# Designed miniproteins, single chains, continued (2), part 68

Each design is a single chain, and the fold is of that chain. pLDDT is the mean over its residues in the fold that is shown.

## One batch from the design tools (miniprotein)

Design m6504
Fold by ESMFold2-Fast:
Structure m6504 (fold): chain A 80 residues (1-80)
Amino acid sequence: SMAEKVKEEQRKKMKELAEEGEKLKPEFEEYVASLPKEEQERLEEELKKLLEEGLANTDLSEEEIENLYILAFVKLLKEK
């Protein structure tokens, strides 16, 4: 079906973006480690919510969802 083909193409694209996010993981971890404990806990809570939403609405793995979040987060940091 057309819907299945669209989902397969979207999944492939998301995997490619997740690989980009994985490359940025060290930069993300260094940034998070520099934050106060309260801000670290807030980011962990945000990531957990995004993981729950991603797992419910997509066929991506937990690791792929985390890497997508890292990609988006690091890009946002560079715009500040």
Scores: mean pLDDT 78

Design m6505
Fold by ESMFold2-Fast:
Formats: sequence, C-alpha cells, structure tokens
Structure m6505 (fold): chain A 68 residues (1-68)
Amino acid sequence: DEANREGYLLSLALQARFSTPEQQAALNEEARANFGEDIPDDEEFAELVARILTEAVDKAIEKNEARK
C-alpha cells in the first residue's frame, strides 16, 4: 500500500513540524513501528510532497489522454 504509506508519512511529518519535542519523539516512534523508518526531515518532506503531486498530475494527464 504505497499510497497509504506515503500519505501517512506525510501526515506524521506535517504534524511533527507543529509539535513539541516530546510529541515529535512519539511520532518518530510511531513511524518506526509502522514503517521501520523515522518521519521525513524538512528536505525529505518537500521531496515527498513534490513526488506525490507530480505522480498524481501525471496520472491525471495520462487518464485524460487515454480517454481521447
């Protein structure tokens, strides 16, 4: 469930940016427990967002062209 994994990691990373250090530690623990990795850092978060948006747009374009 690639989309579910990426969406959840994005959610955790976004929450961490507005959380206290203690809550950030809890979010990291949750990410490690569920995915075996820490929440994305700022640069990795930006890359993940860009990739998800690019893939979504590309798929929408492909779908539109396939219908024509």
Scores: mean pLDDT 71

Design m6506
Fold by ESMFold2-Fast:
Structure m6506 (fold): chain A 45 residues (1-45)
Amino acid sequence: SMTYEQALDYVRSSYGLRRRALIESNRLGVPLDEVYDRMAEELVS
């Protein structure tokens, strides 16, 4: 199964996921790194 580190790398390497994270970061007013962490956690779940 995918580790957290692998999921985070996947999110960071995917153009679509990076763009979504950037939009979400701006919408929520949270740091981009925090959105990446959340997305990686969702992938591991």
Scores: mean pLDDT 84

Design m6507
Fold by ESMFold2-Fast:
Structure m6507 (fold): chain A 65 residues (1-65)
Amino acid sequence: VEELSRELGELLRKLKEEGYDEEAKKAEDFAVRSIALNGSSEEGVREGVEKGLEFAKELLKKLGI
């Protein structure tokens, strides 16, 4: 979980550095919702972070970063 959270944080930072603050916020909001929906357990929290990470990666890919 810690490693995945760090990777997500780095991707969000990269989006913000490139001037995509709104996209970074959308990715963060998606991660938070995914955690909330799945977070009744430790495994649910991990799955939520993983879903947020995938969303951030797809955004970066679409933006050509």
Scores: mean pLDDT 74

Design m6508
Fold by ESMFold2-Fast:
Structure m6508 (fold): chain A 70 residues (1-70)
Amino acid sequence: NLAITYFNLGNTYKLLGKYEEAIKSYEEALKILPENHPDRATIYGELSGLYLLLDEPEKAKEYREKALKI
């Protein structure tokens, strides 16, 4: 499953402190997952947290709101 592979890659980059690479991997997972897939909420939550760590609060808020709507 390619989406799971990208999600796991994102988690690995996050653990390594490679936040920009983690974001890209999570974004690739979202491109593959159907719009109604429950794992999208989890990925939106991860992206929100990472954007806060990168000092991008506007993007963090956008992804937090997306996570709450699933």
Scores: mean pLDDT 83

Design m6509
Fold by ESMFold2-Fast:
Structure m6509 (fold): chain A 68 residues (1-68)
Amino acid sequence: LTPLELAILEALSRGARTPAELARELGVSQSTVSRHLRRLEARGLVEHDPRTGLWSLTEAGAAALAAA
């Protein structure tokens, strides 16, 4: 995992977030966050609710964060 991907997983471990909220918290662009969220989703580490726009940490994502 890149440092930014670890920071995204850590933020999501504290609660579900939108890409805009993650961008504000991490001091990066929303497009950068969205790109990394899609990579993390492809790896099964995060999931999203299309109705709310909220992204959340999966059990696999929590395990990956703990191992980092």
Scores: mean pLDDT 88

Design m6511
Fold by ESMFold2-Fast:
Structure m6511 (fold): chain A 48 residues (1-48)
Amino acid sequence: SGLLERARRLYRDAVEGAKKTNDPEAAEQAIETARRVLESAERLEKKR
């Protein structure tokens, strides 16, 4: 499953996007969403 790899990419993209944004609140929400997806993916992979 590419879920963990995709989740890591999503998180990285959200962090990089935050550096360029003029909407810090939206950037924080995107980072938080990506972080939660990454944590879920990491938990699933640790069971393997």
Scores: mean pLDDT 78

Design m6512
Fold by ESMFold2-Fast:
Structure m6512 (fold): chain A 56 residues (1-56)
Amino acid sequence: SPLEELRRLAESPDTGVRIAAEMALRDIENLRKQGKVDEAEKLAEHSLAALRRLQA
């Protein structure tokens, strides 16, 4: 799932990737706490795609 991949990236030895993944997970958690589950899922997918591009 996008969330599990983002959690794995938050453990990355690359500082830029790790920070970006941690920030994305925080924003996703905030949306979920607001009951915006669909928006949280979209953000997770978009954040993962962006981080994959950063690692390229």
Scores: mean pLDDT 82

Design m6513
Fold by ESMFold2-Fast:
Order: sequence, then C-alpha cells, then structure tokens
Structure m6513 (fold): chain A 81 residues (1-81)
Amino acid sequence: MTIDVSYSDNRLHIKASGLSREQIEELIKHVLSLKPSGLFIFDTENSLEVEASGLSEEQRKELIEFIKSLKPDKLNITDFS
C-alpha cells in the first residue's frame, strides 16, 4: 500500500566550493553520464551546485565519492530519498 511516497523525486543536492573550472566541467560531464531524470546545475568561478533526481542508490554513492575525489575546500551533500 503506497502512502503518498513519490520515488520519482529521489534527489541528491550537492554544493561544492574550491574547485577549478576544469574540475567543475568534469563534474558536470560525470553527472550527465549518469542520465538523471531531472538535473539542475548552477556554477560560479570556483563553486558548483547540483540537484539530480532519478538516480539509483549506487549512482548517488558513486557521485558522492567522485566529488570527494576532487578534494573541494567545502562540500555539503543532502540526500532527499
């Protein structure tokens, strides 16, 4: 029995700062390769904000590890699952 749970809204929100432009572009390409059902990207000179929906649990874990591997100065991750 489904009690108003929308699995289509599984979202991962990421804010990272202290990234180079090349790292930001690499991260955007990586997120796009996961083929999320919904994607929001906002970038600045050295920071990136991403909201991705429709990712599997494994894809979310992989994306988090990838971002950590870039060694941002500041990283905030919120998982809306």
Scores: mean pLDDT 74

Design m6514
Fold by ESMFold2-Fast:
Structure m6514 (fold): chain A 61 residues (1-61)
Amino acid sequence: MSREEAFENALMTAILMLKRGLSEEQVRKSIKLNLEGHGVSATDAEIEEIVKKAKEEVEKM
């Protein structure tokens, strides 16, 4: 899986978790584990950006 594909997958996972009512903290932890599972190193800032985008997508739904 490419870095871009891993980030896309993490974003989709974050959207689903937020829709299930999980907290932003739980989503951040799950995204970090998801990315690590795909061999992708991400900064806290990159994880925060994914959470922000996921929140924006959930608000559009």
Scores: mean pLDDT 80

Design m6515
Fold by ESMFold2-Fast:
Structure m6515 (fold): chain A 97 residues (1-97)
Amino acid sequence: PIVVKPDGNSKAASYYAAGKLLEMVGEYEEATELFKKSAKLSKTDKDKAESLYNAGESLEKLGKLEEAKKYYEEALKLDPNFKKAQENLKKVKEKLK
């Protein structure tokens, strides 16, 4: 049998969707891990930035502000015009003062 390997984008999208579902039910630690897996498998900087941003939001919900800051900074490195990441990074930096 020919094992059809799914492309990395299909896997990335699946991990992203699962992460969003876990975020909706408050499973932020597991959501963060799925978003991290999605980012690693994503082929575009935009998709990687979106996944890293969502990992940052989940980390912020867990009170892991320093980790959330790093994820927002990495998302902005990939997509400098990502307004949501800019706004959340500013808020996290203010909380860390």
Scores: mean pLDDT 82

Design m6516
Fold by ESMFold2-Fast:
Structure m6516 (fold): chain A 94 residues (1-94)
Amino acid sequence: DKKKKEELEEIEKLKELAEKIAKEALEKPTLTEEERAEIEELKKEFEEEAEKLKELIEKGADKKEIQETINKMIGLILRLIGILIDAELRERRA
């Protein structure tokens, strides 16, 4: 099924985006030890949700379950972006 292949490729793109944001945040000199621990936990949760999403797509699960998993992954990316922004704002105030 071409659609399933395209959906799996979009999941890989989301994983690459999350990894890029996390890496940029980890390179910030103003990042706290607590924020570093939170980024590692968010990365782990994102990988778990990404694997769950792949399984749901492979099994042909309900669209609602697929959408709920995508929404969780988006929420994790937004949290990573928030940490990055906070670290950047601290640099600008120094």
Scores: mean pLDDT 83

Design m6517
Fold by ESMFold2-Fast:
Structure m6517 (fold): chain A 80 residues (1-80)
Amino acid sequence: SEEEKEKLIKELETLLDIARMFGASDEVIKRLEEMIEKAKTSSLEEAQKLYEEARDLVGEEMARRDQELIEFIKKKREES
């Protein structure tokens, strides 16, 4: 339904806000914005698939940023 699609778009926008909050890369932010725009013109089924892909993308980026932070801290300890 249109209402269900609107809810998915709002959830996608929430994922984008979360990504911005934790400092996701510009590439990830741009990809999320593109997914939101595509979802607006897609079928409900395609919008659901885009939401799953966006959720996975945000999760992977969060894990990657955490690993980069750990590596940065280790490097600074060795240089200090």
Scores: mean pLDDT 82

Design m6518
Fold by ESMFold2-Fast:
Order: C-alpha cells, then structure tokens, then sequence
Structure m6518 (fold): chain A 119 residues (1-119)
C-alpha cells in the first residue's frame, strides 16, 4: 500500500531496519527499533493517510465542511496528532498537527504497534 511504502521510506531515512506492514490501517513493525524522529514522521504519515481517506469518502458522498481526526496514545488515550480535512465545492485540503509536547506520546504509539505485532 502507499502508506506502507511511505513508512518504509521514513525508516530508511532514519537508518532503521526491519519489516513494516499495515494491518487495519495501523503500521505494524517487526524486529525494529524506532527513534523519536522516525516515530513522529510515522505518526504524521498515518494521520495524513487517514485524513486523505476521510476526505475522499466525504467528497464521494457530496459532503462539505471541516472534519477532524485524532490519533491517540494507546496507553493514556491522549491525542498525539490531529488531522483536519476541509471539503469545499469538491476540493479537499488537509493538514496535520503534531504538538511538540506530544513527541514522546508519538514514540509510545509506535512502540505499542511493535509490541502488538509480537503477540
């Protein structure tokens, strides 16, 4: 998938090793260690992908307005990234916000995906 390819490119950029797959829209890492910088970019890539999928769905249904998607830390339920999709007259714009104080939460999010893959 495009998301798998993008995340693989991020891992290569940061010198990480291992395999990545997307299961139920979530990246699954096998035999990887992820730096904070890589985790932040992975979370942003996931949020952008989800925003794009939502926006395409809304356009197909003739919907209009601004829509917000939140990615949450699986341990705390705190928001780690926010994706906003705006649909106006069949045109889509989207943005992703990852607060600076949520970088550690982004690492925990990615680590949780690695740990689930070991089950």
Amino acid sequence: SELEKRIREILEKYGAKGEIRVENGVPVLTDFEVSEEAAVEIVKALAEHMARQLADYLVARGEKGEYRLELVDPETGEVVAIATAKVEDGKVTYSVELPEDKREAAVRFVRAMVEEAKR
Scores: mean pLDDT 72

Design m6519
Fold by ESMFold2-Fast:
Structure m6519 (fold): chain A 91 residues (1-91)
Amino acid sequence: RKEEIERQLKEIDELIAEVESLLKNGDITPEKMRELADRAEKLGLGGIAERFRQAAELVEDNTPENLAKARDLLGEVLFQLKLIKIALEEE
């Protein structure tokens, strides 16, 4: 079980780094959001996966308003992923 937690921590770190990169430099695309949603779901992070799917739907319309809303959702996801990582590291 500890080996499984360490694997999950690495995958969460990769998600954190990717969301940070998207918020700093990246093009937020529906395809990328769905990819991140699938990865979060495989980690058992259904709430995070749902937020990525919501962001995907927002960026499908490709308006500045929807892009801003998607960025806000990614900020919330980043905060939640960091909290989950801290909780797992303390086990």
Scores: mean pLDDT 82

Design m6520
Fold by ESMFold2-Fast:
Structure m6520 (fold): chain A 93 residues (1-93)
Amino acid sequence: KMSEKEFLAEETEALVLAILAVAALTADPESREVLRRTADEVRRHVAEEHDYDAAIEALERTRRELLELGDEESAEAARLAAELIRKTKKEIE
């Protein structure tokens, strides 16, 4: 069994659900759309493509977009999500 891959899939699903929860709580429709798109990109890049760097770059782009929209709380969530993927990648390398 690929325990590292299974762990990453579970952590990615939890992260995607957390991003979607932030999207549901934001009052800004544009921030909500950005976060929903980001959840799909993270799921695709990590679970389907196994490209952790692409997932991190997507979250960093999302953080910048959210800051431009003035949604600092959602931007901070995106930053923490990128750090979580970086940490998880190091543990599996």
Scores: mean pLDDT 76

Design m6521
Fold by ESMFold2-Fast:
Structure m6521 (fold): chain A 65 residues (1-65)
Amino acid sequence: GGKEGVELLKKAAEGKGTGEDVDEGIELMGEAAKKYGIEYVKKLAEEAFGEYGEQVAGLAESASA
């Protein structure tokens, strides 16, 4: 779900993840956006990434298309 996508993106941001973790994290957030709406994903991204949440939500929106 969306929280699993957040955890993968956090791992990548900490330098512990790979490009595959980023791609999978964005895919999971895109699926959450399709299932629960983009507003749900924006809220998760803001809670997890603060100042970067808007950028992360934009990537998830692109993946949900």
Scores: mean pLDDT 75

Design m6522
Fold by ESMFold2-Fast:
Structure m6522 (fold): chain A 91 residues (1-91)
Amino acid sequence: EYRRRAVFLEAEAGVGLMGAVAARLAGDAEGAERAVERIREALRRAEELLREIEETGTPEEAELARRVVEGARRALERAEELAREVRERNE
C-alpha cells in the first residue's frame, strides 16, 4: 500500500546516503557510485509513487510521498557531492 512503499523508499535513500558517507571516509569511489545509483533508483520510484498517489490516493498520502521525493533529492545531491570528492582525491 502507498504508505508502506513510501517508508521503504525513504529507507532506501537513507541507507544510500549512509553508504555514500562511508565510501567518502574510506576513499571508495566504486562504493560512492553504487550509493548514488541506489539513491537515484529510490528517487525515480518515489516520483512514480507520487504520480500514482496523485491519481488514486489521499491528500495525506500525497504529502508523505512529496516529503519522500524531497528527502531523496537532497540525499542524491549530497551523495553526488561525496562521490565527486572521492574521485577528485583518488585521481
Scores: mean pLDDT 86

Design m6523
Fold by ESMFold2-Fast:
Structure m6523 (fold): chain A 78 residues (1-78)
Amino acid sequence: SRREEVERLEEELRRLGEEYLKGETEELRRRLLELARRLAELSEDPVVRNGAYYAAVALEGELEGREDRAYELVAEKL
């Protein structure tokens, strides 16, 4: 079900997020971006959905070299 998929995505994002905090790599950024985008689309929880959306914006900005703008947006929401 969508609920089970959302639960799996949340657990995977939590795990990869912990790895990312220990060492930021482009591979981890890409994987986190995919998970965050999927959570933003599927989650019915506004807190999870909004958090995932802003995480995706920040990660996309890092990958595109627009870190300042993406981080500024995330900082305003967190």
Scores: mean pLDDT 72

Design m6524
Fold by ESMFold2-Fast:
Structure m6524 (fold): chain A 93 residues (1-93)
Amino acid sequence: AAEAAEAARAAAERAREMAERVLAGKATLEEALEAVGEAAEATARALGVDPETAKAIAARAREQLASRIHTAEEAAEAARLAAEGADIAARAL
């Protein structure tokens, strides 16, 4: 539980950093989507989801967002929302 909460907080911080980087032109949309997927996986793991299902959730999140995100602003917003979700999951533990 403590390790899962710490992983979720770390993923949230990485996602926020990626949101800033993509807006600054220092990261690609694909890199931002990778951070979103990592935050989604960490969130699922923090909520007690098994590793296989957590990975599947992350893969689905990346696929859905890849079809919808076309700008740095959209990628940054997705990363910020993923970070918020991971923080909420970490606090729920």
Scores: mean pLDDT 82

Design m6525
Fold by ESMFold2-Fast:
Structure m6525 (fold): chain A 62 residues (1-62)
Amino acid sequence: MSEAIRRTLVSTAARASGLDEAALLDAVRGKSLREIAAIIQSRTRLVLLLDGDKLTGFGFPL
């Protein structure tokens, strides 16, 4: 997984949820896309839409 994708995910999640971007970025360092999705979902209400190892979008639960 590229660092650029990880940074974009963290920035998007932090902006949408008002979380500290630096703390979130540190928490996801060295993690897989699925682990990053789990961390973001546990700290925010954002749902990450995944197709295998690819992020396809963001949503909120109904």
Scores: mean pLDDT 69

Design m6526
Fold by ESMFold2-Fast:
Structure m6526 (fold): chain A 75 residues (1-75)
Amino acid sequence: MTEEEKQRIAETVAERARELGVSPEDAEALKQAVLNEDLTAVAGVVWRAYDRGEITREQAEELLRFVREALGKLR
């Protein structure tokens, strides 16, 4: 994976999160977690957004699946 491909995935994840109602601050944190390939941090940000009522449980699970699939194609 190139740094450019990782940036593109991170931006796509952040955009999708914003479309679902995640705050810009949490979307930026999610983008950084994806760039670091830190799935624990990704889960933390997504479930924090859920706890704040920004997204539904189904949307949180969908975001986590999307990140896992996108990063999984790089191995």
Scores: mean pLDDT 80

Design m6527
Fold by ESMFold2-Fast:
Structure m6527 (fold): chain A 88 residues (1-88)
Amino acid sequence: SMEEAALRAIEVGEREIERAIEAGDGKKALEVVRQLIEMARALKSMGLEESARRALEVAIKGLKKLKEKFPEYKEEAEKLLEEAKKLL
């Protein structure tokens, strides 16, 4: 189903964020987070509320870790956190 495909894509995104952070690639982690937030907007517009919520939860978790590990992205991560919270 569309929901199952979305959830699989979100799981891949979660793993990519985690691997990027572990590899010291904060820029890559931030790019994947932005993609998840955009995916959440698209899913929400399609009425896929649960999948959208899951994408936002993964993005928020990633942004919190990104802020902690990469001070250079703290301001951008905080801005994206506020955007993600508004979409919940």
Scores: mean pLDDT 89

Design m6528
Fold by ESMFold2-Fast:
Structure m6528 (fold): chain A 73 residues (1-73)
Amino acid sequence: MEEELKARELLSKAFDELQRAEINPENAITEYEKAIELFKEALRLSTDPVLQEMARELIEEAKKKLEEIKKKQ
């Protein structure tokens, strides 16, 4: 129960970091890295298959965007 609530809070916080990365290109690398770590922690704590699937998909998406930014440097 407590782990489930914490996982959902971490997902919400990770979504906020993703939003910040999209809005602020100057900080995009840092914000994507924060989002990935928050999604990983949510995935670790959650036993809900639906949350786990969402977290995995979002981690993959954030990693792809982070690599795209790094390639442009």
Scores: mean pLDDT 80

Design m6529
Fold by ESMFold2-Fast:
Structure m6529 (fold): chain A 78 residues (1-78)
Amino acid sequence: EEIEKAIEYVKKAIEALKNGDYETALRNLVKAVEAVPEELQLRAIGHLLRVVGDIFSGDVEGAIKTAEELRKELEEAK
């Protein structure tokens, strides 16, 4: 399932954020956006951009929260 793959990528991104590995986190979030159904892509992109903004502002907790919100939305959509 495409959405299950997206959820796995978001989980990997959350783990990477918690470990301070922002490059791995962003790569996995991009893969999650690519894996979501077309109707969810703009929403997933919005979450990705917010995570990027949070990382650049030093708000790691905000970035993790945004990624977890995306994970919950994808779980509800499947």
Scores: mean pLDDT 84

Design m6530
Fold by ESMFold2-Fast:
Structure m6530 (fold): chain A 58 residues (1-58)
Amino acid sequence: TAPVDPADAGATAAAGGELYKAAKEGKVPEEIAERFRRLAEEKGGMRAAQEMVEAGLA
């Protein structure tokens, strides 16, 4: 694993945002969508995206 760049954090946030949008449109399983939405409401979108990626869900 290489040192993390600010660009990597941006990519993680972008992936999370895409996932959230796809979930709202019914393009991903509702279980995954709800998990991400709950995390985003609780911790904010950036942190939710980070956790989803680290859990292997995004």
Scores: mean pLDDT 64

Design m6531
Fold by ESMFold2-Fast:
Structure m6531 (fold): chain A 90 residues (1-90)
Amino acid sequence: MKVEKAKELMKEGHRAALEGRFEEAIAKYKEAVKLAEGVAKAEGLVGLARVLEAAGRREEAAEALREAARLLEAVDPEAAAAVRARAEEL
């Protein structure tokens, strides 16, 4: 199932990030984001942004957070505002 595969890729990305393998983590999160839609895609984009920030790639992290906020606007406007505010800090 698409959602389950996206979640497993996010788990793999999280594990790689914990081990300092940021390039592998970024690739896994990007793959998860391509498979997910709506809230699940926003979750993947937030995870991607955290790894990008840890890798020093703050502009790309801010872009991922802005896309996550856009996806959340229709379903959770408070979460969208919080994610957008975080992007502005980067």
Scores: mean pLDDT 84

Design m6532
Fold by ESMFold2-Fast:
Structure m6532 (fold): chain A 55 residues (1-55)
Amino acid sequence: SRAEAARETAEQLAETLNDADFDRAVQTMIRLAEAAGDEETVQVLRRFLEERRAE
């Protein structure tokens, strides 16, 4: 699904980018998903960010 692809992309970005660049990239993905009305992708990406902040 689109949400699964977005989560996978975010996980790959987390391995490659520093924290600041990663946060900006994922926030951009969230904004694009919001503009498209893709609520599932927005929720998946927000949960991923929250999981990382809890660590």
Scores: mean pLDDT 81

Design m6533
Fold by ESMFold2-Fast:
Structure m6533 (fold): chain A 56 residues (1-56)
Amino acid sequence: DPTMQQFINGTKIGIDNGADPDTIFDHMSKIIKDKYPDQSDKYNKKIKKQIKKYKK
């Protein structure tokens, strides 16, 4: 999913630049809710899961 991949990549870039993972997640969640409200739960779960994998 190209849209989902963009949010994952944006999250990784933010973390790599020293942003707090929770702050990045909150920021991305707000964008997703605004643009893709019907998919926000699925996208938020995928991003949160990816953050956990990235930090391990």
Scores: mean pLDDT 74

Design m6534
Fold by ESMFold2-Fast:
Structure m6534 (fold): chain A 67 residues (1-67)
Amino acid sequence: MLSQAELDELNRIVAETTRELAKLVSKEEAQRIGVKILNEAIEKNLSPEEVKELAKKVVEEVKKKVE
């Protein structure tokens, strides 16, 4: 399982990503995407670095779709 420090960092990354997504999509959609990222990170035991990379990819894909 992830350590407390890793969980805290993961939650921070997801919260920051959700805020960025809320500028591109609705609050509801941003929350849904954020929860999906969090669940994937926990299920796959991703490191904080891997979660940052995943979050960045998701944000870029959302930007491309809105474009």
Scores: mean pLDDT 79

Design m6535
Fold by ESMFold2-Fast:
Structure m6535 (fold): chain A 97 residues (1-97)
Amino acid sequence: SALDEKLAELEKVIAALKDPELKAALQTVLDTFKYLAPFADEEGKKKLVEALDAVIAVVKDYQAGKLSVEEAKAQLDAILGKAHLFLVAEKAEKKQK
């Protein structure tokens, strides 16, 4: 699936990184998305793929020298928080309708 392919791409990106703080932050992102994936419907899976694309873009901007480690970590935290909140909200709404 597209989600499984993006998760595998992120795993390869993490393996290639040398910065320990950014590597740890990305590992937390990967673990969180793997945890959320079984609870996501087709719309939720599309949102997870969009969030993974945003995560990969942050790493590419960091590698291009456009972002510091601290700026990259802040953007990753924002992406992760938004994805988690969206999936929790969607699950709550579907159970009440």
Scores: mean pLDDT 76

Design m6536
Fold by ESMFold2-Fast:
Structure m6536 (fold): chain A 68 residues (1-68)
Amino acid sequence: SAEEYIRLAEEYYKKGLEYFGKGEYEKALEYFEKAVEYAEKALEIDPNNKRAQELLKKAKDGIKLLKS
């Protein structure tokens, strides 16, 4: 369900933040990419889901920061 994908995206986003805080940028990038993947899967089921849209934006922002 969309809700299951949103929860998974949220968990991966939190792991991305944890590894970013530890200076483990390669792992942080991997987890942010997973968060994007699952947020996009949620939006395939429910395109208007604001929580999934917010998670997608935050995870993409994390990726941009790490690649800058």
Scores: mean pLDDT 89

Design m6537
Fold by ESMFold2-Fast:
Structure m6537 (fold): chain A 86 residues (1-86)
Amino acid sequence: SSAAEEEARRRGWEQARALVPYLIENAEAAGLPLEELLEKLRREREEVERALKEARERGAPEEEIEDLERALEIAREGIALIEAAL
């Protein structure tokens, strides 16, 4: 990827992670029960964990593995935030 694309990708992950503290407020605004949001995030975490394992086993590009690791970290942070609120 170009340097600009790499920077945009990093900024994208930083922005996604910055939204984690707002998960509860956003769920409340949408009328979504926290237990339902928690179930959804746990399922997404499981899917990312499987994708990451498969990517590592097949020797996927470093960038793909890094993106999956960042997605997993964000999902885990979101789950921990909601679990702490319940």
Scores: mean pLDDT 82

Design m6538
Fold by ESMFold2-Fast:
Structure m6538 (fold): chain A 70 residues (1-70)
Amino acid sequence: MVERYDELVEEMIRAARAGDLERARELAREAAELAREDLIERGLSEEEAERLAEEALRRGLAMAEKIIAA
């Protein structure tokens, strides 16, 4: 699971560098969903996993926007 998460983050960065904001957002959302599922499987509550995944999504989107703006 960690390997797939890292792959999605790398794809998001590549999409952002290519100027494809919509693709970068899709990949950020997909990575956040995988993180949420992994955290639940590892014993976190659904509420805690969702909160952490939402934080990860916000940070990923902010990073993608900064890359595109640069």
Scores: mean pLDDT 79

Design m6539
Fold by ESMFold2-Fast:
Structure m6539 (fold): chain A 88 residues (1-88)
Amino acid sequence: SELEKRAEELEEAIAVLEEVLKEDPENELAKYQLAMGYYELGKVYEEQGKKEKAIEAYEKALELLKEVLGKDHPLVKETEEELKKLKA
């Protein structure tokens, strides 16, 4: 399905960005792109009904989004809300 293909593409992109951050942990652009990658992956897994994978992806996204955008950013609040719904 398109969702399965999208998940694979996001997983590949995330792996590349994780290697970039291993080389330069303060690379703000790579950190932001990794955060967005995990956020989108969480949404894709949620749409697929893969609850545990969605939770893991959103938790990784949340940590990075807080660092890059700050705790008051709408995307941070949205990610926190999605995690609450999934964990209920």
Scores: mean pLDDT 86

